# Designed miniproteins, single chains: the designs that were tried, part 81

Each design is a single chain, and the fold is of that chain. pLDDT is the mean over its residues in the fold that is shown.

## One batch from the design tools (miniprotein)

Design m2808
Fold by ESMFold2-Fast:
Structure m2808 (fold): chain A 105 residues (1-105)
Amino acid sequence: MVKEKAEEGLKLAEEIGAPEEVLEKLEKAKEEEDEEALKEGLKGLLETIAEKEIKELEERGDEELKELVEESLKLYLEALETGKFEEAKKGLKELEKKYEEKLKK
């Protein structure tokens, strides 16, 4: 499980050009099955993905989707720190509902 998640994270990190620190933590998680290293690597990976998405959305002028991405990132990072993934899922559903209301209004 830890190894599989670390392998998938590494492939994605390499594809998106994540920082060396992220790659190093994911490699450590894969080799040592280190849950803490996996958590830190996934945090860095999520931050890298969000930064890329936010930049593209800024260039497109899509402030609503940018806000959704920023808030979703905060929820995922909080879940990684606290282990409260159920609370993060609930928060994400609330954000999706607010975004949908703005789009369909």
Scores: mean pLDDT 73

Design m2809
Fold by ESMFold2-Fast:
Structure m2809 (fold): chain A 76 residues (1-76)
Amino acid sequence: GSAATLAALEEAYRALHEGKLSREEAIATLRRLIDAEPDGGARAALGAAVRSLEAGVSVEEVAQGIKRGVEHLRST
């Protein structure tokens, strides 16, 4: 649900923004979060972030995209 997606995206943003991760480390981190996530919608949202990283988007740009998604979900 939206609450699970919000929590997952907030954790992902913290890990990516504060961790100073490489793209490979960011993908590995998001994959671990997906494996631990029981909510299918939250896993799909994290999977979208992984696909952006695999498509060559920078870790910082993906982190900022996640932050915007968090802000949108909080407004609902």
Scores: mean pLDDT 83

Design m2810
Fold by ESMFold2-Fast:
Structure m2810 (fold): chain A 70 residues (1-70)
Amino acid sequence: EKEEKEKELEEKQEKVAKLIELIDKWFEENSKSDKEKREKGHKLNELLSKGELPEDVPEEIKKLVEELLK
């Protein structure tokens, strides 16, 4: 039971790391300044906490968030 739970946590951590990497890449491509990037990052964190994502976010990011929210 604990071993299975730890494996699930490890898989979630890998998905979170991949999600962060994809988000960083998306911000880098879609943000004009460091200030804008910081503000978008804070807003995205709040939206992820609510289970919501901006419509302009790539499908790959949406899919990972949906899997993490299950």
Scores: mean pLDDT 68

Design m2811
Fold by ESMFold2-Fast:
Structure m2811 (fold): chain A 67 residues (1-67)
Amino acid sequence: KLEEVAQILVDKGLITPEQAQKLVDEAKSVRELLVKAKNHFNLPTELLQIALIEDEEERLAALKAFK
């Protein structure tokens, strides 16, 4: 699950594969991964709103729809 979310960020050009691996290694949850991505790589604040979605499928859909 963490790897899937990190790969979506790579596919959207928001982070590199190396940055994605670092996030997967450091984060214990999808929420933590998205918060770390926003803070460490200066990604849009909208990622924090997506990180707060409790439903796993809705969160994944929101992330895929994100620019």
Scores: mean pLDDT 76

Design m2812
Fold by ESMFold2-Fast:
Structure m2812 (fold): chain A 68 residues (1-68)
Amino acid sequence: MVTVEEMEAAIDAHADELTPEQREALRIYVELLKQGKPADEAVREAMKRTGVTPEELREAAIKVSELA
């Protein structure tokens, strides 16, 4: 189990393994979750704002979750 705060810290710690766009998308996702938005809405908004594909966002999330 990972808190949104732990996920945010893991994104920062492992930024070198992510593209700048993947890092920004995960940060937007975590921020929207902190605001109480549903995960599916947060994913759509993160992709819309950064231009990352669903596959790129999924890859980034897997990397962060393995390290958080």
Scores: mean pLDDT 74

Design m2813
Fold by ESMFold2-Fast:
Structure m2813 (fold): chain A 87 residues (1-87)
Amino acid sequence: SKEIAELSHKLWLGEMTKEEIEKLVELYRKRLAENPDDVLSLIDLMRAYVKLGKEEEADKVYEELIKRYPQHADEIKAVYELARKQA
């Protein structure tokens, strides 16, 4: 959705408040309940958890991403490492 795309963009720019990131987590969780294979929502959920300091939750999403998309492991790892450096 446009709302999710706009929030995801703000997350990448580091321009989100904690409340906006928590809303983004809720939106991505709802989206993933409807479409579990939405890799972009999983990546953004991982990044949102990193920004919130929820390291255990971020690691669980990271492990799920690597398990489900091993062909994209290098890209997923790079996104995870970048998110952690920006948090």
Scores: mean pLDDT 80

Design m2814
Fold by ESMFold2-Fast:
Structure m2814 (fold): chain A 61 residues (1-61)
Amino acid sequence: SAVEEGEKLFAQAMEALDAGDIEKGRKLMKEAIKSYLKAGKTDLAVAAGNEFAKRYYEVLK
């Protein structure tokens, strides 16, 4: 499903951030958001975006 695709892409985006690949992480996160929105899950897209931003901030400090 589009939700399952979004969850997989979100997990991969977070793994990319943890590995220091910021560009890959951002690209995967955009695809995850697109998948959640395609599924009509705006709340999931917002929550995923917030978690990505939080992790991004922690990686950069």
Scores: mean pLDDT 84

Design m2815
Fold by ESMFold2-Fast:
Structure m2815 (fold): chain A 86 residues (1-86)
Amino acid sequence: MEEEYIKELEEEVEKMLNDPSTTEEELARFIAEKALEAQKLGIGHDSVMAELDATYGGEEAIERYARMLLEQAERARAAAEAAALA
């Protein structure tokens, strides 16, 4: 199921983000590999990935997906940091 796949992907991304040895390149590669896997399995193909592929084109779409997930994680981190200051 797409939701389950995305949830697992988010959990792995969070795990990598919490590891200070994880580089941005390694994280982007992981996300790109998982996005390609999802496309092969037909998971999310006609939703997020197809939309990104149509907008940015193939390889760039995968890079944009990776960037989008990183941006979401950064927003969550910033929100948590802001909450800690309250």
Scores: mean pLDDT 59

Design m2816
Fold by ESMFold2-Fast:
Structure m2816 (fold): chain A 75 residues (1-75)
Amino acid sequence: MTREEIEAEIRKVLSEEEAKKVLEIFDEVYSKLEEMSRSEALAETHRLARERKLSRKAVTYLELAVLEAWEQLQE
C-alpha cells in the first residue's frame, strides 16, 4: 500500500484526532524502518502509541500499517 492508501484507510475507521496521531507516529517509525527489525519496529510503534494515549483500535491499525510498510522495505 502507498502512504496515501494507508492514510485513507485509517481516516475511514478512526476519528480525525486519532487518525492524525496514528499518521504522525507512522511517519516517525517509517523514517527508521529501514534500520529496524520487525520486533524493533513493533516495539517502537507500541512505545509511541502508549505515549500518545492511542485507543486499542488505533494501535491495531497503526501496527498493521507499520508491518506492511516494513515488509515492503525488506523486499
Scores: mean pLDDT 81

Design m2817
Fold by ESMFold2-Fast:
Structure m2817 (fold): chain A 93 residues (1-93)
Amino acid sequence: EAEKALAEFEAWLKSRGIKYKFVAFNAEWTVEDIEKFRESIEKALARYEISGVLFVVYTDEEGVTQVGGHAVEAEKLDETAEEVEKALEEYAK
């Protein structure tokens, strides 16, 4: 279910010319999270130009799932995603 929603969301982002990265650490994307991201970006695009977005889902040290989407310049997206992934690895349990 989430895999299909993610693929459709990726296709939509590509159609809008938005560069993206998904980082998942000890957590899985839900259909609800993906739908909320899509709505948030559609609203943001009405007001701002977005070249890149970093989507992050992880389970924190208290076992709570954290979900976030952050606008990132397309040229810095890969570097930022790698930094976030390394930071999350330090919190592995």
Scores: mean pLDDT 76

Design m2818
Fold by ESMFold2-Fast:
Structure m2818 (fold): chain A 73 residues (1-73)
Amino acid sequence: MEELKEKLLSPDKEVRDQAIIELRKKYTPEEFDEILYEVLKKVTDKEVAQYLLSLISDRSKYFEEAKKILEEL
């Protein structure tokens, strides 16, 4: 789990895309959105934050909080 979270913070989009594929195989859509939200709280790069937010469902309880994090960057 922690290794996948670290890969989501990578400046390399290919590394992030690989982590997303693995997360979608192992977790439910709700768990996936929660994991992305947790990672987003640690993001300092606006481009990475935009990437992660784009993958969180707009129906998720985490969407509004994730959007606020991006707006603060």
Scores: mean pLDDT 80

Design m2819
Fold by ESMFold2-Fast:
Structure m2819 (fold): chain A 88 residues (1-88)
Amino acid sequence: MLEEIKKKAEEFKERLIKEEKVPEEEAEKLAELLEKQGIVYAAVEKGELTEEAAKAVLEIAEILKKQGLELPEEAKELVEKAKEVLKK
């Protein structure tokens, strides 16, 4: 599972840099969130995602949208999970 999470994070980072021309430092931070998302997603299936973690995810997603960037599918899943937690 860890290797798959890291692979998705790398693909996300490369997509941001190559397709959207996001600075590498910001892309790395977003990829780190995607890697943590895999861990968080597993925890959400157990009902353990905290409200603070959900807020942070949404704030980063908003930064991407303000830059005019389209979220990758994996990041969209994380955003939806965060919204579900915050609705409660």
Scores: mean pLDDT 64

Design m2820
Fold by ESMFold2-Fast:
Structure m2820 (fold): chain A 101 residues (1-101)
Amino acid sequence: MVEVTVSAGQTVPVGGTATVTCTATNTSPGTTLLVAFTLEESGEGGPASLAVAGAIAPAGGTATAEVGVKCTNPGTFRVRCVAQNLETGETAEAEATVTCV
């Protein structure tokens, strides 16, 4: 099984950048899994960056990916982190909020 957590919500001034960290945990005992991350931003006038990262999570281990969210306009934006086990097709997801002021 794969589980995903995302870093806490952040408040950033316009012109600044928030870093959102996505962590996938491989809860399968005795198995090394290949995990792919897809980071999606959803919001109006949001950042220009979408990050896709691949990582390997060993049994009971973790893999991390980061995305930069550049605040171009005031507002609240959701960053969606998706991790997939490429061998089983199992997916997990989590969301963080970035508030631009």
Scores: mean pLDDT 70

Design m2821
Fold by ESMFold2-Fast:
Structure m2821 (fold): chain A 83 residues (1-83)
Amino acid sequence: SITTIDAVSLEGDGQEGDKINSNLADKYTFKDKKTGELFSITSKELKNIPGSENGTSLPGKGAEVEITFDGGTLVSFKILKGG
């Protein structure tokens, strides 16, 4: 599903407002602006997504993302808009 990020929080070496490397963040959590639901993604889950294994800049508030989960496992995460 495509969603817009309302809020972000991090655990580990990632920083809000900086470039957030998926290999450095232990857990990345964002809030869906439409539903208010929180989505938590671990660095291990991000490393299992093709094209994100070497780390990606994780989006902050206002970014638009496409996410897909199968049985609680993150299958796809793509930044569509945001810096």
Scores: mean pLDDT 62

Design m2822
Fold by ESMFold2-Fast:
Structure m2822 (fold): chain A 61 residues (1-61)
Amino acid sequence: MPSPRELLLGVARWMLAQGYSAEEVLAAVRATIAYLMEHHGLPEAEAEAILAEIERLVAEA
């Protein structure tokens, strides 16, 4: 099973490849992180680390 980090990075890369904007990618990632925190016990510190990594990925695209 992929980690939350691997899953979210994969989704972000896929969305960028489809031509979604940085704002759309970040909105989708934030919504998914919120869901994982509420329903799957994703720790806040891990969520913040994943979001920061995806923000860097999007800025480099």
Scores: mean pLDDT 82

Design m2823
Fold by ESMFold2-Fast:
Structure m2823 (fold): chain A 64 residues (1-64)
Amino acid sequence: GMTPEEIAEVVSYADRLVQEKARTLSVEETVALRRKMMEVIDQSIKEGLSKEETLERLRKVAEE
């Protein structure tokens, strides 16, 4: 599982990915991406995944 510091890093990374994608996405697509990112973080915490595993999942969601 992740420490509180690692969770903060993961959330910060997700915010950066959403901001980068927001430049090329519609408002509706940006909201949907943000929802997917938050769901991935929540699920990764519940599954006890590492920071590295969570970041990899977030990268894959952003590249879809």
Scores: mean pLDDT 82

Design m2824
Fold by ESMFold2-Fast:
Formats: sequence, structure tokens, C-alpha cells
Structure m2824 (fold): chain A 57 residues (1-57)
Amino acid sequence: MIKVINELENPSDFEKEMLEKVKKVAEEGLAQGLSFDEIRKKIRETVEELLKKKEAE
């Protein structure tokens, strides 16, 4: 019972890390004066790298 509740409470540590990384990439891109298309491309690449890292874990 308690274990199931904990699973629902913390199912997405990876999702939290992904959101933080994506936010940082977007902020850095805006600070560098990149276009929205370039920022979107960098975000996509960052998400793909994080997914590959999760597969290795």
C-alpha cells in the first residue's frame, strides 16, 4: 500500500530533470539571440540526449 503511494508521488524524477534542462536551453538560446526555430531544435536535441541517458541507466 505505502509503496504504491510512493510510486504515484515520485514517478517522474526524469521528467523534472528534463523540464529543468529544457528551460535552461531555452533561456540560454534567448540570451544568445537565437531564433525560435533554432531554440526549438536545441530543445529537441536536449530531450533526445536525456532519453538516451535514461536508457543507459
Scores: mean pLDDT 70

Design m2825
Fold by ESMFold2-Fast:
Structure m2825 (fold): chain A 77 residues (1-77)
Amino acid sequence: SSLKERQENAKKTLLSLARNNPALALSILKTTVPIIGFENFFNPNIIDETVEELKKILPDENITKKNVLGALQALLL
């Protein structure tokens, strides 16, 4: 599958997890640390869209661009 397809699937997985198990989603967001420079690997639109959609499902202070990047990285790797 393409890199874009894999990133879109990571987004869908994280959003599904936030809907079905918000406690686990928050745990992942709090504990995953993005590799420095990994933000250049991800499409910025996917990161920004994931942050916005997560805030609609689970309005929490831990829904940050950095924490979302870390969670998407963990789901992609």
Scores: mean pLDDT 79

Design m2826
Fold by ESMFold2-Fast:
Structure m2826 (fold): chain A 97 residues (1-97)
Amino acid sequence: TVTVEATAGDITVRLTVSDFKKEDDGTYVTRFKNAKVGDKVEFPGRLKGRAVAEVVSGPAANIAVRLTVDYEKGTVTLEVQDLDTGAAPGTATASLK
């Protein structure tokens, strides 16, 4: 299990991913609508049931979340964008180890 947090403006999102496979390589996107602290959303497709994003701090917002798995480099990168403001997207990378 890998946990990553990224912050865009005042909003922090935590990603939890379990059971990484080589086939998980690629980019996945999901979105929160009018989300508040404690709200969760799953990533669709290959990561269904294994990747969850949660709002851990910030005001209620519409949030875009992008997850990139690079299995060859052994990294996962989380990008968070606040869709309601002009805040720069936040990014964070963790090791798959």
Scores: mean pLDDT 83

Design m2827
Fold by ESMFold2-Fast:
Structure m2827 (fold): chain A 95 residues (1-95)
Amino acid sequence: SLAAALQAARDASAARLDEARARAIALDPEQAQAVEEVQRELLRAVDLMTQDLARGRELLARTVERARATLSGRSYQLFAEAADWALATLEAVLS
């Protein structure tokens, strides 16, 4: 069902964002609070995409740009890759 596919896509995206968080904190422990905030906002964007793809996509893009400004390049790259994967996965289910 579409609902089951959306739930699976959301859960897989959440797992990738959690892995990105864990790896980013291991690389840049001094940024742990900022990393956790970025993960929380990206997960919120993923959840929003399951309800309103356009609004969720917009929030995801804005959060990734904030991460670029606030995190180290390596921590930013981990979240950018996880976010790109989540967007592609949810768009494939919803399109």
Scores: mean pLDDT 91

Design m2828
Fold by ESMFold2-Fast:
Structure m2828 (fold): chain A 93 residues (1-93)
Amino acid sequence: TKKRIEALEKALELLREALRLAEAGDKEGAIELAREAYEVLIESESDDPKLKEAMQRLMDITLEDMEKASPEEIAALLRLEIDRLEAQIKVLK
């Protein structure tokens, strides 16, 4: 739906900003924006429980990994998440 595409694009912008913070060494700021991105994605998936569960699991794993990781490792994780989200948006458009 248009609403879902808009949510995915908003989450993508948040993840890109999180990547910029991670590249600057701001681990805490990067994790905060990544959390916001996943919250936007999960909220827009209220009508698909399987995808919502998968997104919640990915959010938990990603945020746990980020808390244990260096800013450089967080940047690498965010690049992977951005690539996945861009691919998802492309399929929906």
Scores: mean pLDDT 79

Design m2829
Fold by ESMFold2-Fast:
Structure m2829 (fold): chain A 86 residues (1-86)
Amino acid sequence: SELKEARRELAFLEAEVTLIRMLVYELSRTDLPDDELARLKSKLTAKLEEIKKQAREIAEKFPQFKEETEKLIEETDEVIADIDAL
């Protein structure tokens, strides 16, 4: 069903944010060259912005996921802020 597919997609986006959060934590503990760090920050931020877009699209099609998608977007914004602090 479309609802089961949307639930699965949302769970996958949540997993992606969790994995990126873990990667950002490890990056905060490593000494990378400035150019390599800047490139990685750009790629991770772009991926997180795409996740936010996909979460919003799920909420538009399935209003019952609004609370879950708003929470995911909020958590994603926190990870973006952590990337900016690197």
Scores: mean pLDDT 89

Design m2830
Fold by ESMFold2-Fast:
Structure m2830 (fold): chain A 83 residues (1-83)
Amino acid sequence: SALEEARRTQAEGKRLADEYEKNPSKEKLLELIDLSLRLAELRKKVLEELAKAGKISQEEADRAIEKTDKAQAEVEKLKKEIE
C-alpha cells in the first residue's frame, strides 16, 4: 500500500539524513531532496486511498493534495537552483 511505501521511505530518509549530518555532500543533499519529492507523491496517493475508503471526504483529500503539489513545486525549484 502507499502508506507502507511511505513508512519505508521515511525510514530510508532518516538513515540518509543521519549519514548527511556525519559526512555532508552535494550528492547526499540531492538524494534527500529526491526522497522528499517521493514522499510527497506517496502522501498524495495515501490521501486518494483514504478518500476512496471513505475515511476522509474527497474535498479534504483534494485540498491536502493541492497543498502538497504547491510544496512539491517549491522543492523542485530549490533542486534546480542546487543543480
Scores: mean pLDDT 83

Design m2831
Fold by ESMFold2-Fast:
Structure m2831 (fold): chain A 67 residues (1-67)
Amino acid sequence: SVLEEAERAAEQAREEAKKDPNLPDDVIEYTARLARIAVLYRHDPELAEKERKRFLEEWKKRYEAKQ
């Protein structure tokens, strides 16, 4: 399924990012979420838009909390 492919892409991106010891955990997770959204956007744009909006709102709240 598209969701399984998207989750696999996120997991692979997370593992690849973890190989760089200089990347902080939030950047690793950000990269994984972008990989997931990219897969969804190519196969199911409606799901991709919902996931992208949710991700951006989560990151906006984290960014505002750090200000």
Scores: mean pLDDT 78

Design m2832
Fold by ESMFold2-Fast:
Structure m2832 (fold): chain A 96 residues (1-96)
Amino acid sequence: SQADIVAQLTAQIDALLAKGDNASKEDILALLRNFLANYDKLSEEEQILLSLRLGFPVAPEKRKETIELAIFLIERAAEGYEGSAIALAVTLVRNK
């Protein structure tokens, strides 16, 4: 159900935040890919809340594009630079 998807994504986010700097690149990519795949199944409020928790403070119409760009940049980033890749994706999309 939609509630099960939200619960799963929330649990994944909580687990990654608990790991902090010990979160792997693969863990972060798996979460972002899962979020993107289920994005349109979420309510607008859930999309906003989860996007903000993941570091995507962008306008609603730009969120999916920013997440897609973040995944692309993280795949090419060195381990430990995933947060910098997310910040870069947000900056690039905001400057369009």
Scores: mean pLDDT 82

Design m2833
Fold by ESMFold2-Fast:
Structure m2833 (fold): chain A 75 residues (1-75)
Amino acid sequence: KEKEKEEEIEKINENAKKSLDEGLKTAESEYQKKIGEELKKILENNKLTFDEFQKKLDEIIEKKLEELEKKGIYL
């Protein structure tokens, strides 16, 4: 279930980008601009979460590398 949620969120982000580009290209009305701005805000919020996730991944990798380095140096 969690994995499917992550994939759905990724699809929503990609669809949001596509809709934003499409909305900007075909913007005939102020309503299209408003939708584009709302989509931008959603993407901004998702970027923050992605950066936090990336930071956590980097920390995990760094810890693993330190453990390997300590073991490798002692061998």
Scores: mean pLDDT 61

Design m2834
Fold by ESMFold2-Fast:
Structure m2834 (fold): chain A 65 residues (1-65)
Amino acid sequence: AAAAEATREQLRRGAREISQRYLDEVKKSKSWAEKNMDKEKGNKKIDEISQRAVEEARRLRAAAA
């Protein structure tokens, strides 16, 4: 149905935006870790970014339901 396709497209677009922000923040965290030679802290930042992306995706799905 057209309504289901519109919902899928909205979710896909939101997922792309979340993924792009995730990738950008991961790049920044890796650059920070390299400059500071602190891989463990860099990995923790990436984990935090991943958790935020998961929560944003969950809220996006809830809003689209």
Scores: mean pLDDT 76

Design m2835
Fold by ESMFold2-Fast:
Structure m2835 (fold): chain A 62 residues (1-62)
Amino acid sequence: FLKRAIDEKGLSYEELAERAGISVQTVRDYAAGKRPITPEEVERFAKALGVEPGYFGRVAAG
């Protein structure tokens, strides 16, 4: 679902990584589902995307 959220916001993996303070490779791993997204990471990504944490629940329901 993270990849869908990134696509909806029109951000690059590099831009999201910079905003979230993590590496581009880490963003790719989360987007590919290779790493579990913890509540702390949900908050970090929500802040970086400019959305509320509940946003991820909505995009994951697809």
Scores: mean pLDDT 71

Design m2836
Fold by ESMFold2-Fast:
Structure m2836 (fold): chain A 88 residues (1-88)
Amino acid sequence: DERRRQAEELLARAEEALAAAERYVDLAKSGPPSVRQRYINQARLYLDLARGAYARAAELMSPEEGARLLAEAEQRTRELEDRMAAAK
């Protein structure tokens, strides 16, 4: 099913973007204050990309599957946003 394949590709992109955002938050926390904001800005960019990809993937799924994916994605992205706020 082409729709299922597109959803899987979008989910893979979302996971890659979320992993990149997590890496940049870790770099911001371990780095000196002078580079912290640059890493937080990169994390925010990747977090936005991840959210967009999760939303598009959910649209290609059943309502039940999509709702579950979005709930999990929202929890993970919220936890990362909290970490970004704490790193400033």
Scores: mean pLDDT 86

Design m2837
Fold by ESMFold2-Fast:
Structure m2837 (fold): chain A 76 residues (1-76)
Amino acid sequence: METLEVEADYKNAYKTILEALKKAREEGKNLKFTLLDPERGLKPVTAEVEMSKSETDEEIEEKAEKLLDELFKKGD
């Protein structure tokens, strides 16, 4: 199964994660997300999520919130 890889800055993280999860759902691909903060000198942090074409918008929003929380905890 192919993986969709997406990078984003902390400033736009939630919007980028949400859009990436929706795209991964539409394409039936897993998502690998990398969060970057070059201005603060934080190390890149990554998380991977398995996606299904049958996931609802509510499930996507829940995954986005969980992924965002995980990425920010790793970056701190």
Scores: mean pLDDT 73

Design m2838
Fold by ESMFold2-Fast:
Structure m2838 (fold): chain A 57 residues (1-57)
Amino acid sequence: KVYRLTPEGQAVAALVGLEGETVTEEQLAEMAERLTGEPIDGARAAEGLEKRGLITR
């Protein structure tokens, strides 16, 4: 399952070593963990990042 990154999401993803226009739930979990320092599952990470405008469905 893949999500599309917004332009802001792409910039933030690059800061944590991820690039491209799409990310998987596992990559979103990794991104959220690097940003917060807490392990988060991909589905919960996707909900939080979508709410912040960093990804779209």
Scores: mean pLDDT 75

Design m2839
Fold by ESMFold2-Fast:
Formats: structure tokens, sequence, C-alpha cells
Structure m2839 (fold): chain A 84 residues (1-84)
């Protein structure tokens, strides 16, 4: 399960259209939903990594990085829901 989740996240990172803009609020929501889904699937370690990544990005205040990560999180959520 953990390896499959990592592959889905990496695939989402490669496929994500970085030109698509999402708001900080939408990006935060997507990362929170992804962490909650991962925790519900028993992958507490990856869920914790997502939460730490979210906190680090918010501290940096880089709108482009926050938006890009939000797009990746949204795509990863869709891929995980399809796999379930």
Amino acid sequence: MKEKIKEIVEEASLEADRSVKVSKEEAVKAMDELAELLESLGDTETAELVRKLKESLLELGDEKAISATGVIAKLALEKLKEAL
C-alpha cells in the first residue's frame, strides 16, 4: 500500500499542470483531505509527511509552490479515489 501511494503521488507530481492556479485556501483543503484519506487507509507516515509539507509551504509563503502542491494534492486525491 505505501509503495502504491508513493507511486500515485509521484505520478500526480509529473502529470500536474503547473500552469493551473489554485487558491491558498483550495490548496490547503486539498492537502488536508489527502492527509485524512491517507490516514484512513492506514498510511499514517505519508499523511504526516503531507501535513509537514503543508506547514513548510505556508511558512515559506511561496504562492507558486503552494498552488503547484495544491494541484498535485488534488490530482493525487482523484487517483486514490479511483483506485478504491
Scores: mean pLDDT 76

Design m2840
Fold by ESMFold2-Fast:
Structure m2840 (fold): chain A 77 residues (1-77)
Amino acid sequence: SLEKLQDKINKLLDELLNTEDEEKKKKLIEELAKILGLDEKKVEQVKADIESGTEGMIRVSYLFLEEIEKKTKPRPR
């Protein structure tokens, strides 16, 4: 269901923000990308943004919020 999808995304985002393990971060990013239907190029951009530090993490947060909206809400006409 849509609610289960949103809960799973939120849990993965929370784990991503709270982990310091680089391998775990990569796996969480790949899982989020799979759920959100991101292409490989977009996944690489997300990885680069996370590695760039605080500013990159802000960009990733906005990107994931936008992608969650695309998957969880019907778009107006």
Scores: mean pLDDT 69

Design m2841
Fold by ESMFold2-Fast:
Structure m2841 (fold): chain A 80 residues (1-80)
Amino acid sequence: SLRDELDELIDRVVEAAKRSREEARRQIRELAETMVRHGLSREEQQQTAMRLANKLLDAGFSNDEVGELLQTLADELARL
């Protein structure tokens, strides 16, 4: 399902963020492109961003680090 595809992409962002900022940015771009390609509403985009935030927090990232990654997602969505 689309939900499962988005959750797999979220998990890839979390794992990439553990390795490097550049890898995280690349995976966030793929997530943003997938969200736009499937026509997610603003509300669905916000819900997906919140799921990413929760998984990053669960993985041990700080509120500041999570905020930076969410801003990267918002910037990528705004460019598309």
Scores: mean pLDDT 88

Design m2842
Fold by ESMFold2-Fast:
Structure m2842 (fold): chain A 107 residues (1-107)
Amino acid sequence: SRQKILELVALQISFIGMLTEALLVVKREAPDKVEEMKKMVDELVKIFQDMFKAYQAGDQEKFQQYLEQLKSLVDQLISMLKELGLEKEAERLESEFKTLVEQLNRV
């Protein structure tokens, strides 16, 4: 439905906003890791776009494949944040991503 698509887009925007806030913290606390994190965020955005297209097309198999790629990359980002001592940013990202996955699976 149109409403459900708008809700998914809003969740995606919220999650990307959280990633941007985390990137600003990394820029302050670990500036040598900013470029690595930017590349990961760009890849996450691309996976989101591909996953959203699969969802709109009703391609459940591709949707699940992209969702697994998204989970893997988010886990890598969480691990990087934890290694940098950014526990609060890591916990927030993990919590926000869990909410996003739960909403994506309600379809």
Scores: mean pLDDT 82

Design m2843
Fold by ESMFold2-Fast:
Structure m2843 (fold): chain A 93 residues (1-93)
Amino acid sequence: MVEEAKRILERAKRLLDNVETALVVLASMYGVEKAKEELLNYFDNLAKRAEELAKQAGTPEAQRLADEVKRISEEAKKKIEELAPYIVGENVL
């Protein structure tokens, strides 16, 4: 349980560090709106999974990891919202 929560946290941190690149790549394939939805949903799912694992483990450490994943997800959502307007390209200028 705790090890899986740690893996989810590592995945969330890695994606947050590369969220600009991920958003640009997805936007080039699906458009900005869809790219934003996909990334927001992905972070939401990571947070929910970490929370479920914390509930199953029933330890303060697992809950701390789940809370950290939630914080990272919130940071990523803000970053995605801030970046999205700049990714829509020249036609909005």
Scores: mean pLDDT 79

